# Designed miniproteins, single chains, part 68

Each design is a single chain, and the fold is of that chain. pLDDT is the mean over its residues in the fold that is shown.

## One batch from the design tools (miniprotein)

Design m2353
Fold by ESMFold2-Fast:
Structure m2353 (fold): chain A 80 residues (1-80)
Amino acid sequence: SMEERERRRREEAERLTEGLTRALEKIMERSLEKTKFPSKEAEEEARKEMEEEIERLRELLRKLAETAAEITARVEERKE
């Protein structure tokens, strides 16, 4: 059914978004691991700031996926 196809597409988009988000988290963890902070508090503040950036990137990735789906739908509408 149409609902099943839409659900599968959403699940696939979610898996891709999660995969990219996890890759970014690993890159940031490695950066934090290699950085010498002046204090534990500075390290915790940097970690929180990076986590907030990852959340913003996750939302941007979701919006990009929505935009890509919209473009695909428009292209399909213009075809015979």
Scores: mean pLDDT 73

Design m2354
Fold by ESMFold2-Fast:
Structure m2354 (fold): chain A 62 residues (1-62)
Amino acid sequence: SPEAQEEAILEEHKKRVAELKAQYEANKDDKEKQLELTKEMFRELAETVDRLLAVRQAARAA
């Protein structure tokens, strides 16, 4: 179902953000690396939103 697909996408997003956050904390003395990881977190969020929109659009087109 679309709802189950959305839940799976959000769970995957949560795990990926946790991994990026761990890398951010591991690089606390490297400000440039922390900024690069911050950009990656924003990209991950945008990708997740796109995936959620795709699920909703597919459900409407069915």
Scores: mean pLDDT 86

Design m2355
Fold by ESMFold2-Fast:
Structure m2355 (fold): chain A 98 residues (1-98)
Amino acid sequence: AKEILDAWRKLAKKTTLKLTLQPDGNLVVELLSGAKPESIWVQVDDLPPQRLDAEGKAVFPNVPAGDRRVRIAQGPVLLYDETLNLQPGDTVTITIEP
């Protein structure tokens, strides 16, 4: 029941996400390619985790600029866990390879 990582890696395609910190403090997460959108969960710092919608998007309100911890998971599998430097008006692209 905990050996889901090998099954995930076999089925997972290269997944690309775009993160845009808007000047108003909203962080917009957009799935560009790869995984099924509704299978992806994103968490920023200690904010509540959000599942991507059917269009591959999630919005986190009131995200301050600077170093933020970003975690991306597919079901119970953590795919990405890194600190990103986010600046207002900038975009960051995350590529997850299985």
Scores: mean pLDDT 78

Design m2356
Fold by ESMFold2-Fast:
Structure m2356 (fold): chain A 83 residues (1-83)
Amino acid sequence: DEELRELEERLEEALKAGDWAGAGELLLRAAELARRALPAETGEGLAEILRAVGRLYREGRPEDAVPEAEALHRALLEARAAA
């Protein structure tokens, strides 16, 4: 939880700075933590979505991640319900 909070703060900072590559790296780290901290079913699903968005951000393609925004929101709600 503390690691996720630190990643969230760093992610907000990167996004404010327009550092999409940095934001992508932070999302990839969040995916790894989700896979470890959450029940396998929820954690793996959330990690896959976070990894997909993070990769697109890292590649400078944030607009290509927009279609996954609803899936990410749903996965986050499921993760909160499972925690």
Scores: mean pLDDT 71

Design m2357
Fold by ESMFold2-Fast:
Structure m2357 (fold): chain A 97 residues (1-97)
Amino acid sequence: SEAKEELLELARYFEEELGLKDAAEFLRRVAETESEAAQRLVAMIVKRRLADPKAVASREERIELLELALEHARASSDPEARSAIPEIEEALAELRA
């Protein structure tokens, strides 16, 4: 239930603050599964959208979203989600430099 609530909050943030409506709609659909796969997909989608040069996210907003993606990836037992951790950490290091 907590994972579902976090996904819905993240979807609202993507839609209302970042203007990423497609990502927000996808996150809402994923939230309905309440599974480890949902957490993995959140981490992957957040990272992909933050890498999109058309996204109008500030540096601070990108850092916050990548930190959220990192938390979800670390919480997941899914090997694919965990394999994203080094890339998320590298992206955070670049934004903080």
Scores: mean pLDDT 63

Design m2358
Fold by ESMFold2-Fast:
Structure m2358 (fold): chain A 79 residues (1-79)
Amino acid sequence: SAEDEIKKVMAEIIAVVRELIELLGLEDPRLIALLKEADEQIQKAADEYKETGDKKAFLEGLQEVLRRLRAELERVKAE
């Protein structure tokens, strides 16, 4: 279901954030900026979902956040 997919993507986002914290540390400016960007994008997707009820659009918004976080994680791992 779309709800199960949303829960899965949210769990994956949390897992990537946890790994970034372990690699960079909480005071790293790159981590702070990335988490702020992710928070703003998730909030925007949640606000749009509240207005429209469109679970597919919400899922797509969360998937884009996950893609961005994964890309940064791979960049950090390559350092």
Scores: mean pLDDT 88

Design m2359
Fold by ESMFold2-Fast:
Structure m2359 (fold): chain A 91 residues (1-91)
Amino acid sequence: PRADREQRLEVAEKLIEEAKKAGNEEAVKYAEELKELIEKGAPEEELQIQLIKIAEALSKKDEELKKQLEEAIAEAKATDEKDAEIIEKAK
């Protein structure tokens, strides 16, 4: 029914938004293709294949972005730890 299609479109739009936030152009492309397939009424099997492509693209590029985010967080924490260590030594 229409409700099921609308729910699937919402999921596809959320995937596009998440991929854009991650800066993953490949995942954005595959998520946009998923939305197009849903709008065309593609069979469930084709939708499943597209979801796998999105998951693989997110997994590959998320590792690089996750590493960059972890490095940025570690640099911020290293600054905070230096300040905390100075305070502890002053006690």
Scores: mean pLDDT 66

Design m2360
Fold by ESMFold2-Fast:
Structure m2360 (fold): chain A 67 residues (1-67)
Amino acid sequence: HHMEDEERYRKAIELFEKLAGVKLTPEQRERVRAETDRLVKEKGLSPEAAAIRAYTNLLAEEKKKNL
């Protein structure tokens, strides 16, 4: 629950980018990171769980744009 949290969810995001075949832009990456931090603080989620949720939410928004 220190600086290691930033590295953990950053690694999780990178893994999901590889698995999904979707590379985030710097702006999208920053939004996912901010949402991950929010979920960890507000919901008490693990960094990995918060990263999954934030990344999934971003992809869902892209899908709603007919992508």
Scores: mean pLDDT 73

Design m2361
Fold by ESMFold2-Fast:
Structure m2361 (fold): chain A 94 residues (1-94)
Amino acid sequence: GREKIIERIREVKGEEAVEEIEEIMREAREELGEEGEEVADLILGAAASAAALGLDPVEVARRVFELAKEVGVEKANEEVIESLKPIAEELAAK
């Protein structure tokens, strides 16, 4: 569930990062109507992946939210996968 993902981000990046990500997720829910929950889930998943990859999860969360506002959640999800997959593969090879 969402709580376990949030706890993992907290363990890696601390409480301030969690609070900033939760605020971005709240803005997505309020601004994007029916898509808001799906975008909030995408933001959380992307932020957790970023934290695991040694990236800044807050910056990734903000970029995903802006992308979803411009191109919609489906295309934003595709762009997130394409961006993070090569980094994950490079880390797995080390």
Scores: mean pLDDT 79

Design m2362
Fold by ESMFold2-Fast:
Structure m2362 (fold): chain A 96 residues (1-96)
Amino acid sequence: SAAAERARLERSRELGREIARRLIEAMREDLVRTVERIVERAEKGESEKDIEKVEELMEFLGVSREELVEVIRERLERNDPEVESLMLRLMLESAE
């Protein structure tokens, strides 16, 4: 009985971790789409803030504007905490 209860608790914990992983994966796609939109608006010259964000991303990652979306996608897929922190900061600044 105690062993069966422990097995149920562990299974619930594993399911919770799997759900969290899927939510993080969904959030990564939304972050990539946000970058794509920022890059597109910067390219059109529609927003000085978007131009500044693209320049900051290019400087931080050491890549060209054309490479930004792909490099961010690759690093987010690898769960890179530096890129995740940078993206969260830029999204927070975009909300103002």
Scores: mean pLDDT 75

Design m2363
Fold by ESMFold2-Fast:
Structure m2363 (fold): chain A 75 residues (1-75)
Amino acid sequence: LDEEIFRLLGPLPLADREAVMRAAAEIARMIKEGASPEEVRRHAEELAASQPNPAAAEAILRIAELMIREYERRQ
């Protein structure tokens, strides 16, 4: 997971990396608090829509799916 997230962040400018990491932290918190995959995806879409850089938007959506999958594997 961490390596996959790092690879998504690599090509992004520093400001966009920080924005994506903040979004990732919020998504992780929602999952830990018991949000459904549908709720997480909806919120990830809202966070992605707020990003001016389309690569950052794509990274947020990809990270949400990776985190949902990782959480499901641990249950």
Scores: mean pLDDT 81

Design m2364
Fold by ESMFold2-Fast:
Structure m2364 (fold): chain A 103 residues (1-103)
Amino acid sequence: MAEAGEVVEVRVGPDGTARVVSRAVAPAGPDTRAEVSLVGADGTGLGWGEGVAVEADVEAGTVTVTARGVRATPGETVEVGVAVLRGEDGVAASHGTATVKEL
């Protein structure tokens, strides 16, 4: 599957570390990077997250992104966008709504 996937899970810690799991097919590789955006259910931006680590499981069809600078409270409903890039190329994307869980 090479299409945009859905967000499965969002976890945020009190330090602004976020872990986002999405259903997306991305090739595993050392040059893989990701960007994460979080928006509250009311359309308010909850801050910026940059992917500092990307874990792609091609067999499971999931991409896990660890980002920083994210502000969200456990129990909030958020809209999540994830863009996955390999080098200069976009290789996967996911979007969806998730309830924030504790990291």
Scores: mean pLDDT 66

Design m2365
Fold by ESMFold2-Fast:
Structure m2365 (fold): chain A 119 residues (1-119)
Amino acid sequence: MIKLPQELLDAVKKALEEQNADVEGFFKTLEELTGFDFQKTLELYGKEVDLSNVVRAILVALSLYGKLHEKDPELFEFIINASIEEIKEKYKAYSEDTVETLYEIIYNFVKKYSDLLKK
């Protein structure tokens, strides 16, 4: 399992659990996809992580887990290319706190695609 900062890991888990998503399947997919580059980025920034890289990695992992890259290629292209501000607007994340912003983005993303991300 990938070692992420605990506050960010807990925010992702909470968002997934509140939407009844497959938490175990998601984290296995994330572990396979990141090759530790994601973890190295988080370690470099400490508590002030690059939110755009963190959010993009999580949304890409969720999209691959739910096969959204095959079912909605336009959404997958948006996730890869969008700025953090465009992602925040699309998923209604208005918090200035990094952990809360990550939670809001993941919660609203999973809520929209819950049928594809459920166990």
Scores: mean pLDDT 69

Design m2366
Fold by ESMFold2-Fast:
Structure m2366 (fold): chain A 92 residues (1-92)
Amino acid sequence: PTKEEITAEILVAMGRMVAGILVSLLKNGKISEEEAAEMAEEAVKKILELGKREGLEEAGVEAARAIVEAFREAGLEEVAERVEETMRRLVE
């Protein structure tokens, strides 16, 4: 694996970790769905900006998609759709 491949894999893993933490906090009543959506949207923005800056735009998009998918897998469809809309606006 190249340094770029390793960095891309770390970026995607970070996205999944952020989503996992937010899902856990939401399921345990520590944050609201609104707070989870806002925090996930900010994470997506930062991940996409980092991906573009480092020449890893595709990995940034994959990491953002991993966040969206984690919310869908948790049954949080409204949060997932809000985060996906934010991702689409930032990619386009």
Scores: mean pLDDT 83

Design m2367
Fold by ESMFold2-Fast:
Structure m2367 (fold): chain A 120 residues (1-120)
Amino acid sequence: SKEELIEEAISLLKETAEKYRELAEKSKDERVKELLENLVERLEQAIEQLEKAKKEKNWEEAIELVKAIIEDLKYARDLLKDYLASHPDLSEEDKKIIEEAIKLLEEAAKKLEEIKKKLE
């Protein structure tokens, strides 16, 4: 059902946000922590919007939100890639943290694209 697909999207975003909090805690660079924490806040806002659309059974709005979230995740991925390219002085540990964060965004975007196809 559409409700189950939106619930799957919400669960995916919650898992991604939790993994991002863990990555932020592992980082020793305050700038990297802030960058990842800002992405967690964006994910939490997306979750709240999807939960509202689900509660209201506004499936048209939920589908548009999923589309917007996919684009936001791709944008965040590109920002993290640009951050790596512009900060070659980052520790090897912090570089790996950002690389893992990029992979999580790519995986989440891919899974949301599959959910979107089932919703359309």
Scores: mean pLDDT 88

Design m2368
Fold by ESMFold2-Fast:
Structure m2368 (fold): chain A 81 residues (1-81)
Amino acid sequence: SSSLRQQGDIYTDLGVTYYSQQDYQSAVQYFSLSGRLYLQSGDYSGASTSYSMLSTALDNLGDTDSARRYRELSDRLTRLS
């Protein structure tokens, strides 16, 4: 729904804000939330972008295994959008 997409946009903006401040832990939380909301709304492009940003934030935290998984998920979602 449009309301889920709007909520996804808000959490993406929060994630980007925390990422720019190098608060990668908070960025991970908000990008995870936005990706889920975009998936629920059928916005595969939004979800792909959110999970790509989530992957980058996870790499900055040293969680390279989770980063890889979300990178792969982002790539799959890009092909669906």
Scores: mean pLDDT 89

Design m2369
Fold by ESMFold2-Fast:
Structure m2369 (fold): chain A 84 residues (1-84)
Amino acid sequence: MSAEELIEEAERAAREGNFEEAIRLAREAMRRISELEDRERAIRELERLIDVLQEALERSTDPELKMELAVLLVGAASLLSALK
């Protein structure tokens, strides 16, 4: 799966309330984005991933899953900052 496809699947999982799967897919997406040579594409995909993670964090009620989502969000935001 491409990073874009992983982000789309993570968004779907989060919308369905499957936050554990959304976290797994988001981690894989972030790993693939970090390997992208196209900086502009990496920035676009990270911005999309950050939106998905923010929505998932807002919708999740489980404290453990919220913490994992928050850590991923900080990681994605830090990677985005490094690319700009």
Scores: mean pLDDT 85

Design m2370
Fold by ESMFold2-Fast:
Structure m2370 (fold): chain A 84 residues (1-84)
Amino acid sequence: MRESAIETAVLGLEEALRHLRAGDGDRAVKILEQTADVLERMGFEELARWLRETAERVRKLMEQGDLDGAIAVVEEALERFRAL
């Protein structure tokens, strides 16, 4: 169950990263929020919280025009989830 939740988070982060690299921050944030909702329904509230925090950081950086910073935040989160 925990391994499946980590895999779900990693896939969501990788998909969000693809959209960020294409310049679509709104879609990246939506994917992270939807992935967090899935994790919360699976009972992984802490992992869901980490993804929501990542989504908020991405949203703020994109509002500032900092695409490179938004990409770095998602890459950092991806490394964190892969290390679990």
Scores: mean pLDDT 86

Design m2371
Fold by ESMFold2-Fast:
Structure m2371 (fold): chain A 66 residues (1-66)
Amino acid sequence: PLTPVQQAYAAELQARIDALEKQALASDSPGKDEALKELDKAREYLDRQDYYMAGAYLTRAEILLN
């Protein structure tokens, strides 16, 4: 079972993924489609409780949208 701290961190990662997805969908950036794919991978790793990889893919999506 997840500790309260791990649950809070997972919720924060999910909120960041949701915010970036909204940003990507509203964006006309050439990196939009790749950013959405990276966010999908971030969700997969988050579901597996691999927070390091979830964060890494989230960071890649942020770079692609900037």
Scores: mean pLDDT 82

Design m2372
Fold by ESMFold2-Fast:
Structure m2372 (fold): chain A 95 residues (1-95)
Amino acid sequence: MVSLVDDMVQRLNDYRQSASPGLQDIVDRFVQRVRDYRDQYMRGRITGSQFVRRVMMDMTQSSMDGFNNGVPQDEINTFSTIVNDMVDRMVDSLS
């Protein structure tokens, strides 16, 4: 799980460098929240399933915030694709 989170963060940071300022802000905030959730998971404060649920909810919120703030739809789609790909791998690891 920790390595899967680091892989997702790396993919998001790589994409962020070529993205709009609006998506850069979304990625920065999302990555910070995911790191906090990972810290809570590592300290036994939340379960792996709770971690995945929080990541999915934050992805949905970030996508909506991006849409409302005029971030290009293709950038929102790329962000969601990167996060969903990693969430699928995390769910497989918990099953």
Scores: mean pLDDT 84

Design m2373
Fold by ESMFold2-Fast:
Structure m2373 (fold): chain A 100 residues (1-100)
Amino acid sequence: SEEELKEEFIKKFEELADEYLKTLPEEYQEEFREAKEKTLEALKKAKSAEEIAEALREFIDKVGELAEKSGDTELLKKTAELNGKLVELYNEYVEKLLEL
């Protein structure tokens, strides 16, 4: 079920990313989709919780950079909310791994 937990994590990550994408201005959607796909590939290849954390950090940094370039305060707020949800998702994943 470690493999099942990872698959569930990846699915939930993709759902959160897709929900955020729907709220993103069209001008940033392509860069975000590319960041999402790169992160999905890294998550699928990850062999440890630490590698998953690294992939998430790179994703969060990239999305934060896009939001900062926008100068849009509402987008910055939505990005902070996404970051919080992704951190919570990772913590839930680690807790479930420890229960195995």
Scores: mean pLDDT 86

Design m2374
Fold by ESMFold2-Fast:
Structure m2374 (fold): chain A 117 residues (1-117)
Amino acid sequence: EVPVKPEEEELKKLEVAIGIVVAAYVYLKGKKAGKPQEEIEEEAVKAAEEAIKRLRELYENKDYEGLIKLLEEAIELGKEALKMMKELGGPQEEIDVLERAIKVLEEELAKLKEKLK
């Protein structure tokens, strides 16, 4: 027996997690490329907003296969961001936030894959 409807609270948690992961990836990639901070911040915010919008659209349309694909892609970006942050000697508090965001996406991915079996 599985819940047939997504909960608003779970969607909000996923929006926050995917936003953190995508923003961190774009930010750190730009920083490694030597881009100006203003440009990096603008690109990171835009990428996060686009990822959140896509997540919301997939949830509203009950496109669980699309959601699985998006979460798998976001988790890989998060892992790359985590590696870059550690290489740059980022603060432990920021590393912990990113690791927590990745875990939220991994837990949802596992739940969705189990639901579709």
Scores: mean pLDDT 82

Design m2375
Fold by ESMFold2-Fast:
Parts: structure tokens; C-alpha cells; sequence
Structure m2375 (fold): chain A 75 residues (1-75)
């Protein structure tokens, strides 16, 4: 979905800006950069590759969410 790609791009960019402010961990920043890399590959991908890229983005998003929850629980 183009709408889902737009949302993930916005999310990843917001997370990178938060990293510049010291609000998020280096691991969260690295995972956000990986989401942007997958998004850049999406327009030239086949339908089968697009499904795999979206699944990888979903997994990265979930991992960031888990890291964010753990960081908030530790503070």
C-alpha cells in the first residue's frame, strides 16, 4: 500500500529527528534507517518483492516499538 509506505517514511523520519535530539537510542535510529532503505527499494520492486519489503518494514516497526517500550520502562 502506498499509504502504508508514506506512513512508514513519516515514522522513520520522525524517529531520526528524535535521535538528533537525543530522545531515542542508537539501535532505534539504526532500525529507522533500515526502514527508509527498504522504502527506497520499493518502487522498483516486483509485486512479490514488495510483499517481502512490507513484511520486513512491519518487523522493523515492531522491533522499534518493543525497544521504545523497554526504554520507557527502564527510565
Amino acid sequence: SEVKIKRYRGYANALLKAAEKGVVTPEEKELAQKILDLIDRYPSATPEEREKLLNEMDELYQKIDELRAARRAAG
Scores: mean pLDDT 84

Design m2376
Fold by ESMFold2-Fast:
Structure m2376 (fold): chain A 72 residues (1-72)
Amino acid sequence: MSVEERERKARRTMLEALTKASEYLAQGNKEKAVQTLREGKEEVRRIGEGTPEGERGVALLEGARATVESLR
């Protein structure tokens, strides 16, 4: 798989995780939102390993998880 293809997949996976976590937050399910962001971070790390998009995606999802947890 090309670097460009891996970067596109990492970005898509990141956006899907953010969207799903947002849906859980709208439902008041903070625990499921946190779980979704953690799982998404691991998937982005796996897909985007060694790419700038993968590194940015991991950082963004970790930041989002920390923000959601701080709402406790």
Scores: mean pLDDT 85

Design m2377
Fold by ESMFold2-Fast:
Structure m2377 (fold): chain A 67 residues (1-67)
Amino acid sequence: MTEEEKERLDKLIAFAKKFGHDELVEMLEKIRNGEMTEEERIKFQELLDKFFAEHKDSVDELREITK
């Protein structure tokens, strides 16, 4: 994991915490620590897609934060 990937991941964790998505936060922290299994990776992708779909308007705010 690169320094830039860690920074983006930390911003995603902060954003998920802001909206009370504790389950997504746990998954993001596992990725950051390199502990995520292949099965969790598939479930994480589905959870992330759902999160972005529910918070589509807030995705633009996240993009501004990641600049």
Scores: mean pLDDT 70

Design m2378
Fold by ESMFold2-Fast:
Structure m2378 (fold): chain A 61 residues (1-61)
Amino acid sequence: MKIKGKVVRFTPEGFLVEVDGKEYLVDLKTKTAVIDGKKYRLLNDRLALGEEVTFEELGPA
């Protein structure tokens, strides 16, 4: 399954993405995040503040 979020902030650990009104940390080195108990892979090659990003589900976290 693919989901979409929005880049809301960059941090030293990665960046924060908003999905369905909640913020989640994306690891920049692995390009993965845990969103609502599931592990996702970031599909975007470019990242900018306010950009829409797409994630692909990898499975349970």
Scores: mean pLDDT 81

Design m2379
Fold by ESMFold2-Fast:
Structure m2379 (fold): chain A 68 residues (1-68)
Amino acid sequence: SAAQRRAIADLLVEKAGLSEAEAEALAELALTDPDRFQRELVRLYLAGRISAEQANEIARFLRSLGLL
């Protein structure tokens, strides 16, 4: 839903420091292609853009929405 996409995007901006455009694109992937979303989350971690703790918080939120 649009509300779920917005909530995921807001979390990605807050926790990962992503731009609004990057966060919205990744939020769309979380809803449409969860496997690709997980690969992008791993890439952000390996690039040093997010910590393991931030990645775990994002994954926990998505599980609460039934997306993981």
Scores: mean pLDDT 82

Design m2380
Fold by ESMFold2-Fast:
Structure m2380 (fold): chain A 95 residues (1-95)
Amino acid sequence: SLIVEAAKKYGVSQRSVSKAVELLKEKAVPLPIFQALTTSIYIPGFDYRTLAAAQEVIYKEEGLENAFKIVEDWIKRNGLEKGYEESEGVIPSLI
């Protein structure tokens, strides 16, 4: 499942990802691909890796999977790669 794959990728528990997905779905509206990927969502009680995993699950379920590459290409074009790495999988806010 998407939850199992995301939990393994980010090194977090499946239970934590499942809970975060449930909470994020209450706030996740189908957004334009660019906006959805450039918006970092923080929910108290979850670490960055768990939230990143949950966001990836939601984006894949909504058919936004290819948009991750668009954001990574944008970050690379603007020389923000180090800032992205320092975010530990959380998409940085726009400068």
Scores: mean pLDDT 59

Design m2381
Fold by ESMFold2-Fast:
Structure m2381 (fold): chain A 100 residues (1-100)
Amino acid sequence: MLLEEARRAIEAGDFERALELLREAYREDRSVETAREVLELLRELAERAAERRDLETLARIEEIVDELIENGPEEVRKEALELSTRIGVEVLRIAVEEVM
């Protein structure tokens, strides 16, 4: 399963591959179950990217989260909005630290 491969990529620190696999998984299956699993893995990826201060990866995660907010199932919209807010807070925190 693409989601199992994405999880392995996240564990390996291969964020680019993880993002590709998550996008492909959601393209193949737009169910609520797949959307929730993608969102959970995006959350894990966002935490790791924030620890690395990887703004490029955080921006790419936000693109997929925005897709889920706009075109995803209604049932996951709240979780997607919460993740989007969290990413915004982390980006702001990193930006403040770079100025100091």
Scores: mean pLDDT 82

Design m2382
Fold by ESMFold2-Fast:
Structure m2382 (fold): chain A 80 residues (1-80)
Amino acid sequence: SDELARLLYSLIKMYADTQSGGSRTLLEREIEGLEQVDPESAARIREVYDEVREKVRKGIKLSDEEWEKVYQRILEAVRS
């Protein structure tokens, strides 16, 4: 679903920008919900999230081009 892709993208971006526990909790809940119905898509989303989380942990800010690539990966993950 394109709506799900936009939601997941927004939550990952919000987490990266704010590092808020609330954003992380909402994102992890959405991934867990997806895992119940589509574990392969959930695994792909988790991979993208883990890559973003690792960059955030290192204090690296993603460029607009890198964010566009994140969004495309999320779209591909939720489109079967």
Scores: mean pLDDT 83

Design m2383
Fold by ESMFold2-Fast:
Structure m2383 (fold): chain A 87 residues (1-87)
Amino acid sequence: METVLVGDYELEESLYNIFLTYKKSNKKSLSLEELLDFYKELIRKVGGLEIRDPKTGEIRKFTPENMTIEEVIEDLENRLLLRKRKK
């Protein structure tokens, strides 16, 4: 399975293929800023991201404007789409 380098992280190829369509680029490496912008655009198109607290049942909705690079990384890691690179 092919992955794309994003700083200290590896991005899953399935998400990278969507990025290639968006940017028309054949890069095997992209920056955290490029990943953040791309992911914010995807979230905007699907109407936002919802996270449920398992104890309270409270749902918090995140929009592209409310997401930091760290929050993007954590969400992608939880979805198994991004993995911390081992050196």
Scores: mean pLDDT 64

Design m2384
Fold by ESMFold2-Fast:
Structure m2384 (fold): chain A 86 residues (1-86)
Amino acid sequence: SLEEIREKLAELLEKRGMKELAEEVRKSTLEEAMDILTKKIIDNEDLEERLELIDILAEALGLPEEEVEDMRKVLLEQYKYREERL
């Protein structure tokens, strides 16, 4: 159920101390929640928080570990390269 995925996302965010983001997810549709999380991953300057958000999203969606690892690797390489070039 889409509602179950949304609630699981909110619960995982709250458990990790991201209470404001968890409340936004609970007030949103799943599509809106995914947009909020994606924007936080892309626009967030805190690399550690970005990696944590990817882990939360992957856990809520039940993504394979290989796919999660690929996402972390791309994020690390892409943002490290951009930061070094700024």
Scores: mean pLDDT 73

Design m2385
Fold by ESMFold2-Fast:
Structure m2385 (fold): chain A 96 residues (1-96)
Amino acid sequence: AEAPPLVLFEGDAWRLGADGRLERTVTITLSSGAPEAVAFGKEVIYRMAGVPPEPVAEEESLTDVLRRAFARAGWEVVEVEQLSELTVRFTVRATA
């Protein structure tokens, strides 16, 4: 059976960063590299950031969408690492 597109989120606990601002690290894993799974992952990133989804160019990476969505929500993305073709780890920090 073909599994529906899925996105796995693994977040650590909120902590105080070097600047005394709240931050946490989140890992996102896609179920596959298929275009539909990537598109679903981009949409879910907007929902996770708590902002309405914006039109996303097909060629935009998950990392680009992630930075934009969290910036719109008033968060700073301070670290992004592509761990594999399906897995991205990033750290978000409060801007206020």
Scores: mean pLDDT 72

